# Designed miniproteins, single chains, continued (3): the designs that were tried, part 37

Each design is a single chain, and the fold is of that chain. pLDDT is the mean over its residues in the fold that is shown.

## One batch from the design tools (miniprotein)

Design m9256
Fold by ESMFold2-Fast:
Structure m9256 (fold): chain A 99 residues (1-99)
Amino acid sequence: SELDERLREALERARRALEEMKEALKSGDKDKMLKGLDDMIDAAKEVGRVYEERGDKEGVLRAIGAILQLIGAKFNLERLGDMEQAVRDAEAALELLEA
């Protein structure tokens, strides 16, 4: 279905964003890490929209949880510079989106 395709594409974008964040961690590139977080937030919002259109309330709550975790990771990265924690938070957010 169109919703299945949109979900697949959004999850693929989230996985690609996490890969970019892992590369940013290896290079110490904070700007690239912030871009990865923004890209993953956008993907998580689309996942939430698909779950809402399906009437999947549990899926919507998981997507909201992932978005809030990623926003918190972005805020903490800006303040504390902890790039390793940002990757861990993004990995946990992806697990919520894929559940």
Scores: mean pLDDT 91

Design m9257
Fold by ESMFold2-Fast:
Structure m9257 (fold): chain A 82 residues (1-82)
Amino acid sequence: SAERDVQLRLIDLAREAHLTGDQAAAEEAQALYDSLSPAARAELAALEERIGEEVGEEAIRNNWSPEEALERFFERLREAVA
């Protein structure tokens, strides 16, 4: 669907913004998020919470760097939406 494509693009931009500090990518990601339906935003937020908790626990257990944890988070989030 069109919303799924927007969610995937948003995730890719959010990852770029967090890993590189690219402000333009962050602003584009926010604009895409704001363009989503309430249902699509709620679905994405629920996925972010679940995957964030899972990756956070795994990062502590495996002593991952913050950068490694962040990359794993965005990879899993993208796969969940795809």
Scores: mean pLDDT 87

Design m9258
Fold by ESMFold2-Fast:
Structure m9258 (fold): chain A 70 residues (1-70)
Amino acid sequence: SEAEELRKASELWLEMIRKVEELVENGDLDGAIAVIDETIREIEKLDIPEEEKKEMLEQLEELRKEVEAL
């Protein structure tokens, strides 16, 4: 179901944000980037609308750049 896949995407996103925040606060920037990269791979596998998927992936790439700039 598209609704179930979208819910899974939202749950992955929220878990990723929490983990990245904790890793950045602890100075583990490499760990934060690794979590973002894993989330990108997981989102790419989901059967969600192409437009939603593209927007999520673009936001993850921007977050990755922000962490690299720290």
Scores: mean pLDDT 86

Design m9259
Fold by ESMFold2-Fast:
Structure m9259 (fold): chain A 59 residues (1-59)
Amino acid sequence: MEAQEVLDFASKAGMVTLGTAYSLRLIGMEFDGASPEELREEARRIKKDIEARVAKKLA
């Protein structure tokens, strides 16, 4: 489940609020009829965004 994966990833990074917002976005996309492939691609993009935000906070 892509939404749960994103939430778990963000939680490990200490970005729970952002992870929750992105998880809800993925759930919304699934409700709107997005394919499992589209959800997986968006989840990968979200994980990259979270990684970039973590890196920025450490800089």
Scores: mean pLDDT 77

Design m9260
Fold by ESMFold2-Fast:
Structure m9260 (fold): chain A 73 residues (1-73)
Amino acid sequence: SLAEALRRAEEAGKEAAAGVLTAAGWSREEARRAMESREAWEQLRKEDPEGTANAEAAGEVARQRVLEAIEQA
């Protein structure tokens, strides 16, 4: 279903974004918290605007990849 596809894309995006944040020096727990909380994400964005921008870009790429796989099926 479309809802399941969107959920899979969202999960892939969060995983990719969290990976970028941990590569930038943030802990896995801090990265996960930022993915689950808008307030935590905005706080992290203020402290590391470049890292969060890179995380957003990676998340979008991962999300798009999942959606494209579904469109081609």
Scores: mean pLDDT 82

Design m9261
Fold by ESMFold2-Fast:
Structure m9261 (fold): chain A 76 residues (1-76)
Amino acid sequence: MRIGVGAATEEMAREAGEKYGASILVVGPNAVEASLAAAERGADVVIVVDSDLERGYEAARKAIEEHGVTGLVELL
């Protein structure tokens, strides 16, 4: 199982990656786009790191719908 992280900053991605044992880290100014990129890179599970709960849930939902992966949200 490959775990991916989508985050807005490198620090957020690194911290979540260490916490969840992620092998795929994607950083972008948009958590939705970063999370979809992690799924596209072959993640089976995507951890969405966002300070906005609504945006985080939207990103997780899109990852599930578009790539058939499990989306989880870690709110900061």
Scores: mean pLDDT 75

Design m9262
Fold by ESMFold2-Fast:
Structure m9262 (fold): chain A 74 residues (1-74)
Amino acid sequence: SSMEEELKKKVEEIVKLVLEGKLDEAVKLINSIEDPKYKEIAENVALLALVLKEEGVPEEEILKRVKETFEKLL
């Protein structure tokens, strides 16, 4: 659906912002999501990216795990 494609693009941008340390911008983008289910998915994926970054996981592996988690939560 077009809504799921829009969510995917927003989640990709949110994860990029988290990995760049732009947490305030990531939170603003999460808060722009009107659907409560999609907002919760974005929050969970953003938190996963943040935790993995703090643990020193390589960006390529973070992006892979984020994608897999996003697809499971849809």
Scores: mean pLDDT 85

Design m9263
Fold by ESMFold2-Fast:
Structure m9263 (fold): chain A 90 residues (1-90)
Amino acid sequence: DELLEKLREALELAERAVAAAEAGDLFAAIAALLRTIGLALEIEREYELSEKEKKILELCIEACRLALKGELEEARKLLEEAEKLLKELE
């Protein structure tokens, strides 16, 4: 399923952004956030998303945003929610 593969890629990009922010590498975190946003916009353009699929993308972007603000614990919590939702669709 191409959509599920792209949602997994978005989650992996968001995980990289949070990990980079945790390491103090803000430039790598910003680069990963921009890739996550770009992929999310592509997915939204190409597919009619369910509520769960939309929520996965929203959680990925919000996790990156919180990580850049230094809210690392909250960012990790959102990634865990996104992973759980994605696993329910697989």
Scores: mean pLDDT 87

Design m9264
Fold by ESMFold2-Fast:
Structure m9264 (fold): chain A 78 residues (1-78)
Amino acid sequence: MEKERAAYGGVMGAMANYEDEEKIKKYAEEVAKKLGVDFKKALEILRKAVEEVKKNIDDNEKVVEIAKKAVEELLKAS
């Protein structure tokens, strides 16, 4: 439960701040520490989710799908 909340929070934070690379990096650092994941791996997962959201910003269903996939990838990496 705690790891799922950390992954979800990091993904949502990065997606909400998709134009702010420094905030995306901070969310990746927080997620990496909370999940015991390598920072570079967490950052790659969050950056990928952010780039997909940028392309689908007006598609609510796709944005939800992107978020769920990123959370699953972070949990698998932990």
Scores: mean pLDDT 81

Design m9265
Fold by ESMFold2-Fast:
Parts: C-alpha cells; structure tokens; sequence
Structure m9265 (fold): chain A 80 residues (1-80)
C-alpha cells in the first residue's frame, strides 16, 4: 500500500493529487507488466486509456479519467 502511494507521488508531476491519462501512461512506460496484468497489453498510451475507461465503468476515477491516490492503489492492488 505505502509503496503504491510513493509511486503515485512520483508520477503525480503536477502535484494536484490525481493522475491523468498522460501521467498513467508514464507510469506504464516504466512498468509495462502492470498493463499486461490488468489485461491491456500494448503501448503505454493505449493501455492507460483502456485502463481509465474500465475503471470509470467500475466507479473508479473521475469523469475526466483521472485517478486519485485511493483509486490508483485500489486499481493496482493484487497486480503490484
């Protein structure tokens, strides 16, 4: 949990407390196995978009496709 929070802080470059699609893509470029484990293999940008769309269908993230720290940890629990 705490390690995922540290990763969130590392990739939250704007410091606004949310990860947008571009910041999530940057995370997936460093950890491509995460996209594969979530069922979205491919390029980081495509995987980020599909992950955000799936998360939104499950009530995770905001309407702009941004993940707060809690959403990010919930999404990655069991794959990291």
Amino acid sequence: VEKLEALFDKFDKDGDGVLDEEELAAFLRQYPEVGTRLGFPGNAEGAARLIIQQALKEGIGDEKGRLNREDFVALLTGVM
Scores: mean pLDDT 70

Design m9266
Fold by ESMFold2-Fast:
Structure m9266 (fold): chain A 93 residues (1-93)
Amino acid sequence: MIEERIEEVYEKWLKKLEENKSKLSDESIQAGKEQAEEFARLVRELAKVDPELARELIELAEEAIENESIEETLYTLGGLTTRARAELARAKA
């Protein structure tokens, strides 16, 4: 269930980047793709140690992708990726 949701968020984010590519530079698209991969990786690891927090981050990412503009989604997903990295580091400490 969590793995399936992570994959769905990843696919939806890539689709949103593609749909909005005319509004973004090639560098921003590439950065967005790399950020999506990093978010998926970090949340998969986090789900093994704190599945409730992983679920919260997935839900926040889903909401941003569905309800925000492309600019707001990039900002929100960036923040969520940073948070996932910090929480994973904390959980492993």
Scores: mean pLDDT 84

Design m9267
Fold by ESMFold2-Fast:
Structure m9267 (fold): chain A 98 residues (1-98)
Amino acid sequence: MLGLSAAQLKQAIALWAKYRGISEEVAAKPENLEKLKLVFETYRAVKHDPNLPFSEFLATLQRVVDLLEAGKSGDEVYNASEDLRAFVNAVVFASGLL
């Protein structure tokens, strides 16, 4: 089990803040990190890969953020790749939307 490095945690907080449209200080709160962890575990479930490393999840989150910052719509992100579609589905499931 590779624990998160300080650099990975900082990157995760920054990307999660951008994705949610909140400050890094708010994203770093335990409740918001718990939500990020829930999205990660749900992403593993959607991908059918219980051993999917957090670094791969971060790379997918980075791509989502990059596309949104480039002015792409949520539909364009969803249709860009299977990994991005899996990420969007994981966020929807983790948010408790049935």
Scores: mean pLDDT 82

Design m9268
Fold by ESMFold2-Fast:
Structure m9268 (fold): chain A 88 residues (1-88)
Amino acid sequence: MKRKRTDSAEMILDGAESMAKGEEVATIEIGVSPEDSAEEAYKEAMEAIDYLKEALGAKEVRVKTYPTEDDPEAEEKAKKVQEEVEKA
């Protein structure tokens, strides 16, 4: 099957769904594949976070990264994206 990459649009939809449950806390999950750039995934995550906070009024955005497949490189990249998002 073609692997599924989580882009900023999917992150925004996931966050909006969390907020639709009456919570001002958005939760987004970022799928990182071995072929993805950690820098690109980080950029898409920051764009989604900014949109959820500024456009949709989320008071908090919780981010969880995960590898899209059982691959050590995907796991390492997901961890790197998680750490960079948490530092911001």
Scores: mean pLDDT 70

Design m9269
Fold by ESMFold2-Fast:
Structure m9269 (fold): chain A 88 residues (1-88)
Amino acid sequence: RDEELEREAERLVEQFLATDDEAEQRLLVGRLVMLAYERIRGERFPTPEDAFEAAFAEIKKKYEAAGKKVTEEEILEELRQILLEDLA
């Protein structure tokens, strides 16, 4: 069932850990979000950028609902942590 998604996630995680380019890291996180959303929710996104924006917006709303002040960079780091935990 999830073997192909797991294989792709492993490759993306390896690329993410191997790169120092922030823009490339964002793109790879977006691809991981696509796989996580497809696996967990059965939702599909046309691009990694769309998947990244959707996950970003959800995390931001969660923090705002809790009355916490959060920066975009902090949301990006939390998103990376969640993806690595879910797809590891």
Scores: mean pLDDT 66

Design m9270
Fold by ESMFold2-Fast:
Structure m9270 (fold): chain A 68 residues (1-68)
Amino acid sequence: MEQLEKDIVELIKKKNTKYLDANEVIEIARKYGAEELAEMIKKKSEELGTDQLTAKEVADIIFEYKNK
């Protein structure tokens, strides 16, 4: 969990972007065995009709995943 969050934060910092590619976040989640988190991100991307998620949207999903 902590390392997964750290990798996502590092991705945001390195790219200095307002948006994250949902597919990249899904790959990071799967890399750390967080299949449920990957599914949650995929579902959010499908609901919004876009693969571009804000850092806040990704953080909110991670928070929800941690509290399940």
Scores: mean pLDDT 75

Design m9271
Fold by ESMFold2-Fast:
Structure m9271 (fold): chain A 100 residues (1-100)
Amino acid sequence: SMEDKKRELESKAEKEVNTLLENAIQALDAGDEEAFIKNLEKIAEVYRKLAEETGDPAAREFAEGVKELIEKYKAGELTPEQVLDEILRLRRDYRRRRAG
């Protein structure tokens, strides 16, 4: 079904983002700002593609939210820790909308 295909794509995106978040945290701990930003940009891209493939507005909102957080971080408006906390919050909101 389309629902089964959507669930498979969502599961794949979740696994990819888990790895990218772990990489971003490791980059932050190592003081590698370039790698930190690059991994966050990849998180936004994973969910942009998921939104494109599924038409899911929740995935689109997550992708755009992450992009906005990256731009605020680049502008010096947020600390790396604040960016990570807000990404985790956006991810929890996305998961709540899909877990129902």
Scores: mean pLDDT 87

Design m9272
Fold by ESMFold2-Fast:
Structure m9272 (fold): chain A 77 residues (1-77)
Amino acid sequence: MKPSVEGGRELAKRLGLEKYFSTKGKKKDNKFDVSKLSPEELREILKNPEKYGLPFKSLADELTDEEIEALAEYLSS
């Protein structure tokens, strides 16, 4: 199945990741600003969150590459 923004949103909600990221039009107080990031950059951040100061462990061990891509597409939208 092709990665979708809706699939990424469900994953972000299920994993509680939305509190760490701001999207376009949302208040970004103490959240990582994703408005200027590409999906490729977000995939790297999701695989190495500690390197970027995010308080969760690498998702590469818990999610498939397709799920990480769906998350990156959602968060970069």
Scores: mean pLDDT 67

Design m9273
Fold by ESMFold2-Fast:
Structure m9273 (fold): chain A 89 residues (1-89)
Amino acid sequence: SMVEEGRRLWERAVEEGARRFVEAEGGIISELDTVEGARLLARDIGEGRESGLLEPVTEEGKRVAREVREAGREARRLIEEGRRAEEAR
């Protein structure tokens, strides 16, 4: 289903984003020295939350943040479209 596809896209985006954040920002921002901390940042960025977010300082980290935001929008779109299809029954 589109809902399942959106959830899988979201989970992959968070995990890949976290890995790339550790690689780009690890040793610069202490919260991003761990995959868990990077995963929390990736999730917050993808969900469009701005308040209290850590800001990436490297160009690579900034690119990852943009990509995670885009993946979050795509995942939400797929989930919403799938839910609307369910409501049409």
Scores: mean pLDDT 79

Design m9274
Fold by ESMFold2-Fast:
Structure m9274 (fold): chain A 55 residues (1-55)
Amino acid sequence: SVIDDIVKQASQGKLTVDQIQQIYRQHSSQFSSRDNIIRMTGAIIQAIGNQLDRQ
């Protein structure tokens, strides 16, 4: 799913917070569930962590 792809890419440092937010806006109707919101929040946190680590 798009959420699984976002989480995977964020964990690998391939997505910025801005990119994740843009994808969320494009697919907002798919993020109505609590689980999907939690997963997106996790992806944003991972993206922030990767940016701070500068890997």
Scores: mean pLDDT 69

Design m9275
Fold by ESMFold2-Fast:
Structure m9275 (fold): chain A 93 residues (1-93)
Amino acid sequence: FAALMSTRVRLAPELLALVRRVVDADVMTASQLWAALVQWLLDEGLQASPETPGLADVSGTPLGKLLGVDEVDLSDAEGILRRLLEAGQLTPA
């Protein structure tokens, strides 16, 4: 998870600091934290196209590499979280 965050938010270091604070305080589960991050990415306009709302081209990105896919539904935070847990990238809360 930390590796994914450091790469994905390279242009937004404040988000990484926020994630560390929330995780350290144990005030949010991994799924809640991931849902908030996915919502932030959607708000920043990181979507594949207006014809496929919520789908993002993640080919060549750290997320795509970790999930083994070229496209992901950013609105399916639980599905993404489950796949990251299965890949051993996150520790279950």
Scores: mean pLDDT 47

Design m9276
Fold by ESMFold2-Fast:
Structure m9276 (fold): chain A 88 residues (1-88)
Amino acid sequence: MVDYLNVLKALAEKLGRERILELQKAIENKDYETVAKLLDEVAEAIAPFDPEIAKLYREASEAYRKGDVEKAKELIDKANQLEKEKYL
């Protein structure tokens, strides 16, 4: 069993190097399909450790595909809050 915080640190490290710029460019270009794919990757990586948090990221991915940026941000905020309650 891996500590959830260590998994998040590893994801942040790898996303930071290759994906944060890609994510930012996709948001600027309103390429929400690319944003959604990146969020799906995060959800897939988290799912074996916390399926509840993974589900929120998948729902945020779907919201971005629909162009509902406000809903997507709300879902990411819920994921962050649940993470703090469980692991911080």
Scores: mean pLDDT 72

Design m9277
Fold by ESMFold2-Fast:
Structure m9277 (fold): chain A 115 residues (1-115)
Amino acid sequence: SIEELAYKAVKALLDGDYETAAKYFKQIYDETKRFEYKLAYDFAESLAKGDGSKTLGLSIALNLPDKAVRAFAQGLLALAEGDLETAKKYFEEVLKHDPDNPLAKAMLKAIEEKE
């Protein structure tokens, strides 16, 4: 299922397996076309490659009028810094604006299981 695949992707991301995370996020994005998976894919791929593509994509997302998208981008930035507590707060904010967001739910579940 998409939920199971999202959970595997975020668990790989939290474990530092950026190549596996990028692969799963890309697969979900190709199937769903939801922007949050594209953002997560670009983020994981840039971490795997060590380039600046994540910075551009996240910078754009942080300036979008969509509060859920901005909160999600801030959550990803917190994950990049290893700040799980701040990341958790931003993913909770995503769910406040988009209660059915499956990726934000997967992020929170994986972070809580790592704590």
Scores: mean pLDDT 80

Design m9278
Fold by ESMFold2-Fast:
Structure m9278 (fold): chain A 83 residues (1-83)
Amino acid sequence: ASEEQKEKGKELFEKAKKLLTEHAKNPEKTEKYLDLALKAALEGNLEEAARYLSQAVREADAPFDVQSEALKLAGEGIKLLLS
């Protein structure tokens, strides 16, 4: 990925983290798993990134509309970081 794609990917992940964490039942664990997902994506490990993102969503147990938007933002972030 280009530097611009990496910056944009991180920005999208940060937006997803804020959105999901603000509505999370377990914000501390949600944030930890999102940070692990970002780290895995930066390392090019799609499988680990997806696993940690899934765990973050489960820990958050946020309203469906919030989960859906956060997953969209995080997914686009991962795509940019892996391209």
Scores: mean pLDDT 83

Design m9279
Fold by ESMFold2-Fast:
Structure m9279 (fold): chain A 88 residues (1-88)
Amino acid sequence: SSIRDIFERYNAMSPIEQLVALAKGLEAYFKTLAEQGLAKTPVDEELEAELERLRAQIAEAEARGIYASVSDKEAQAAFGIRSVAIYG
């Protein structure tokens, strides 16, 4: 998909869905790194810190009765936007 399709998919999500989508995308990324035995870069360490912040925000939303679930495509779109911002 084009970068425009990724942005349109992300912007169609609610704020809580955007948080859940990015967290799910980052979790999939780190699972892949672990499964492949790849070393973490300093950028990956910053992304781990971002994932922990996202988990805290999601937990706060859930404590207020706000829940969301997202598809793998939505998670991929959120991660794609974040990756473009970091890697170009």
Scores: mean pLDDT 82

Design m9280
Fold by ESMFold2-Fast:
Parts: sequence; C-alpha cells; structure tokens
Structure m9280 (fold): chain A 65 residues (1-65)
Amino acid sequence: SMREERERVAERIRERYSDVVADIRIEDGEIVIKLKTTSVTLNTAAAIAAIGEATFIGPAKVYLV
C-alpha cells in the first residue's frame, strides 16, 4: 500500500540521516520530520537531502528541535 511504502522510505531516511534527523513519522497523511538544530548547522547538506527525500513521498512538515 502507499502508506507502507511511505513508512519504508521514512525508515530509510531515519537510518541514512540519523545524524541530522531526530524523528520522522507519518501523521494524518503528512510526513513530519524533526531535525536536530545543532546537527543542521554542522551538516546543512545532509539536512537538505533528508528534507528532499521526505518531500518526494508526499506533503511534509519540517521542524527544528
């Protein structure tokens, strides 16, 4: 199903970008990604890549924590 595909991609993002991603989940048909503020300033390219992969699957909300 599309939801199962989104969950699999969320798991890949979590694993690939663990240094910058604090959390990623599917809520109400949207992807919610939380980025570690300190890590984003140290590796902005990885943060941008993680956001890009998340938004490729569907509507995304991005937060800094």
Scores: mean pLDDT 79

Design m9281
Fold by ESMFold2-Fast:
Structure m9281 (fold): chain A 80 residues (1-80)
Amino acid sequence: SVEEKAEELVREFEKELKEILEESESAREALLRIGELLRRVQDEIEAWRAQGVPEEVLEELRKRVIELLLKAQEEIRKRE
């Protein structure tokens, strides 16, 4: 289902965020890698929009991605 694909994308995003936080040598490196990851996810969401995925699903997906991003940015801030 579309909801299952959205959940999979969120899980992969969270996994990659965790890897970035664990592997990055500096806050600057982590933020740059997160920026690249976010761009890839935004491109995927726009591809889903073009394929006719309902806006409600896309809005919930964006909300969850933003929540995870904000938590990751806060973790980086606290580690410095």
Scores: mean pLDDT 83

Design m9282
Fold by ESMFold2-Fast:
Structure m9282 (fold): chain A 89 residues (1-89)
Amino acid sequence: MAESLLEKAREYLKKNEYDKAIELFEQALQVAGEDNPEALTMLAEVYLKKGEYEKALELFRKALEIDPKNIRAQNLYRVAENRLKKKKA
């Protein structure tokens, strides 16, 4: 069930339907457990694409606390931090 929610959320993310993607990723975290680093990383990526950089950084930080070797989360954390500093959204 959580895998189906993550897949559907990724589809909405690809369509730039960020609010629907957020709802489905949050549902996936509730079902699979809030400590799923992949779901946290994907949810953070949605907030990054919405320009909510502070929220994205919080979620990437949580994902990296669980899985410090998550290269995607490390790279996107840096992107979010740089965008927050430059205020490009």
Scores: mean pLDDT 80

Design m9283
Fold by ESMFold2-Fast:
Structure m9283 (fold): chain A 60 residues (1-60)
Amino acid sequence: GRRAGAAARGAAKDGSTPEQAAEFGMLVGQATPEQARKAGEAAVKNPDMSPDELAEAGGA
């Protein structure tokens, strides 16, 4: 959800890898590994995306 997207975005802005961003998203947002992975990838590719948009990307 939204918390997972926010965590992924924060990690990506700090220069974290998509894998690290996904792990933070999973821990903070109680997201599935699949959702966290997609959100992490989107956050690294598009640092300007909002947490809501990143959550949507993770949930597809």
Scores: mean pLDDT 61

Design m9284
Fold by ESMFold2-Fast:
Structure m9284 (fold): chain A 66 residues (1-66)
Amino acid sequence: NAMIEKIKKNIEDLKSKVDEYETQLAEDRAALDRYEAETGKLTPRSIALRIRAVGLEFEIELLKKK
């Protein structure tokens, strides 16, 4: 059944996209943690990284709900 095969492929594609976003989120969080540890304060750069991380978390949640 071609429809079932298409659904399976769409699920795999969504999983790959979630994995990519999760990898980017982990990298951004690690960068933020290192930057804040080094500077000891909140800076425009750390704020920008936090906003990006929240955006990625939201995208991951949206993809998981589909």
Scores: mean pLDDT 73

Design m9285
Fold by ESMFold2-Fast:
Structure m9285 (fold): chain A 63 residues (1-63)
Amino acid sequence: SDAAFQQAGDIAAAAARRAAIALTGSSDVEVETRRSGLDNVAATARAGDVEVVAGAHVDAKAA
């Protein structure tokens, strides 16, 4: 369902954002979420020149 996709996206986005902040020390992070499979969501966080990808829900099919 769309709700499950949104919840997975929120989890992935939070993980990617946290990693980007940890790597750069910057809180100015942009995050994009994308469906990467039937039950998989990937989030990409960018801070400066650093890009981090995280997934949520079992993501054996991500990318």
Scores: mean pLDDT 69

Design m9286
Fold by ESMFold2-Fast:
Structure m9286 (fold): chain A 60 residues (1-60)
Amino acid sequence: MAYAVDQDGEVREVKRVGEDKFEGAKLGDQIIENGKRYLVVEVEGNVGTAKLIGEGELPP
């Protein structure tokens, strides 16, 4: 599962809709999926584009 962590520490489930695309992600969110951490760098509508920045993990 993919999760977005916002700047306030709120955790939300997001849906992967493409290679680097997550529906429900906001600009500046950190995405955690399968031991990897991504930063949302662009948002078009309700879909965020994220880049890999390292490793990270959240409980399911």
Scores: mean pLDDT 79

Design m9287
Fold by ESMFold2-Fast:
Structure m9287 (fold): chain A 77 residues (1-77)
Amino acid sequence: MREELAEENLRLAEEAPGNPVAKMANRMAAEALRLGVKDVDGVLKQLEAARKRVEAEDKEAGKLVARSIENLREAAA
């Protein structure tokens, strides 16, 4: 399950190649899934901040970041 969600987050990063913040945020969510990061709440706060910035410029790229956050939340539950 975690590896499948990490692979999806990596695919989401490639769907917005013109938005480096969205790409980095989606990759960060994938890394958190793979490494089993202890501070999941801290990573989620960073990702939510990135999502808000991305959404202000590109709503579609913001949706990709939101999906990667949902995948991380699902794996952390």
Scores: mean pLDDT 79

Design m9288
Fold by ESMFold2-Fast:
Structure m9288 (fold): chain A 64 residues (1-64)
Amino acid sequence: SEAEEYAKKAAEAGKKGDAKEAGEYAVRSMQLSGDESAGRAAELAAKKGDAEGAATAGVIGANS
């Protein structure tokens, strides 16, 4: 699904250490899947510079 594609982009950004990009893709994945709690977790992780945490939240949301 499109949500899964954005989750994949979030994971790749997380691997590169780009917390902002990982968070943006994770939030977009959440908007498509409707999982607001995962989206909030991704935003919080991105604000703290936790690129891996932001990406993980994106993957969880896409599978909800």
Scores: mean pLDDT 70

Design m9289
Fold by ESMFold2-Fast:
Structure m9289 (fold): chain A 85 residues (1-85)
Amino acid sequence: MEPVSAAELGRRAAETTLADAKEAGIEVEVTLSEDGDTVTAKFTLDGKETTVVTTFTVEGDTLTETTTVTTEGEATQVQVSTAEL
């Protein structure tokens, strides 16, 4: 089994986001960083632009996912989660 890298996780997240949005009929702009570890998704929810930035960091057997959600007129939300690989 090949070790999962942050870049591989970012690529999979970008592909899944595009597929899910297309199936739901939602227009979303998904951008993967050059390093492959950061996924930026932009969409409009209830007339407000929402930007979700997810960064994956893999250190040994630990995955850290940092998600920043910015919606027009609302406070920026930051969530950090960790998982063992």
Scores: mean pLDDT 75

Design m9290
Fold by ESMFold2-Fast:
Structure m9290 (fold): chain A 80 residues (1-80)
Amino acid sequence: SAAQEALKAQLQAEGVSPEEAERLVAAAVAGDTEAVAALLRELAARSGVTLSDEQLAALAEELTTGDPSALRALRAQVAA
């Protein structure tokens, strides 16, 4: 879908690898918020950031709507 392709392109633009972007998009399209949260936790940990379960749940919910703004916000937080 156009939303799926846009999300994948945005994730790659934010520095997520093609393989990681594909896994995130697949989980998001499936509506698997738990899998999305697990993948986001992995990305945050790799960047040295610890997120609460509440923050991860909010980010996963945003991504399952096809909006990469949550990942952009996380990246900005890590860069600061």
Scores: mean pLDDT 69

Design m9291
Fold by ESMFold2-Fast:
Structure m9291 (fold): chain A 69 residues (1-69)
Amino acid sequence: LQQIQDEIARLEAQIAELEARLAELKEQLKTATGEEKQKLQQEIFDIEVEIGMLRIQIGVLRLIQQKLQ
């Protein structure tokens, strides 16, 4: 149970780092043009997908924790 809580905390920390990177890329996107803009949009999309997958993993871990108690 404590191990699951520690794992969730670690995943939440990873999401926070990805969200910080996402904010930086979105700021760069405001001034980007042409090919650079397209590359930034792709990187933003990839990071958003990764955050979504990590949030699903946290949700599954929370459900497992709830059922075991």
Scores: mean pLDDT 84

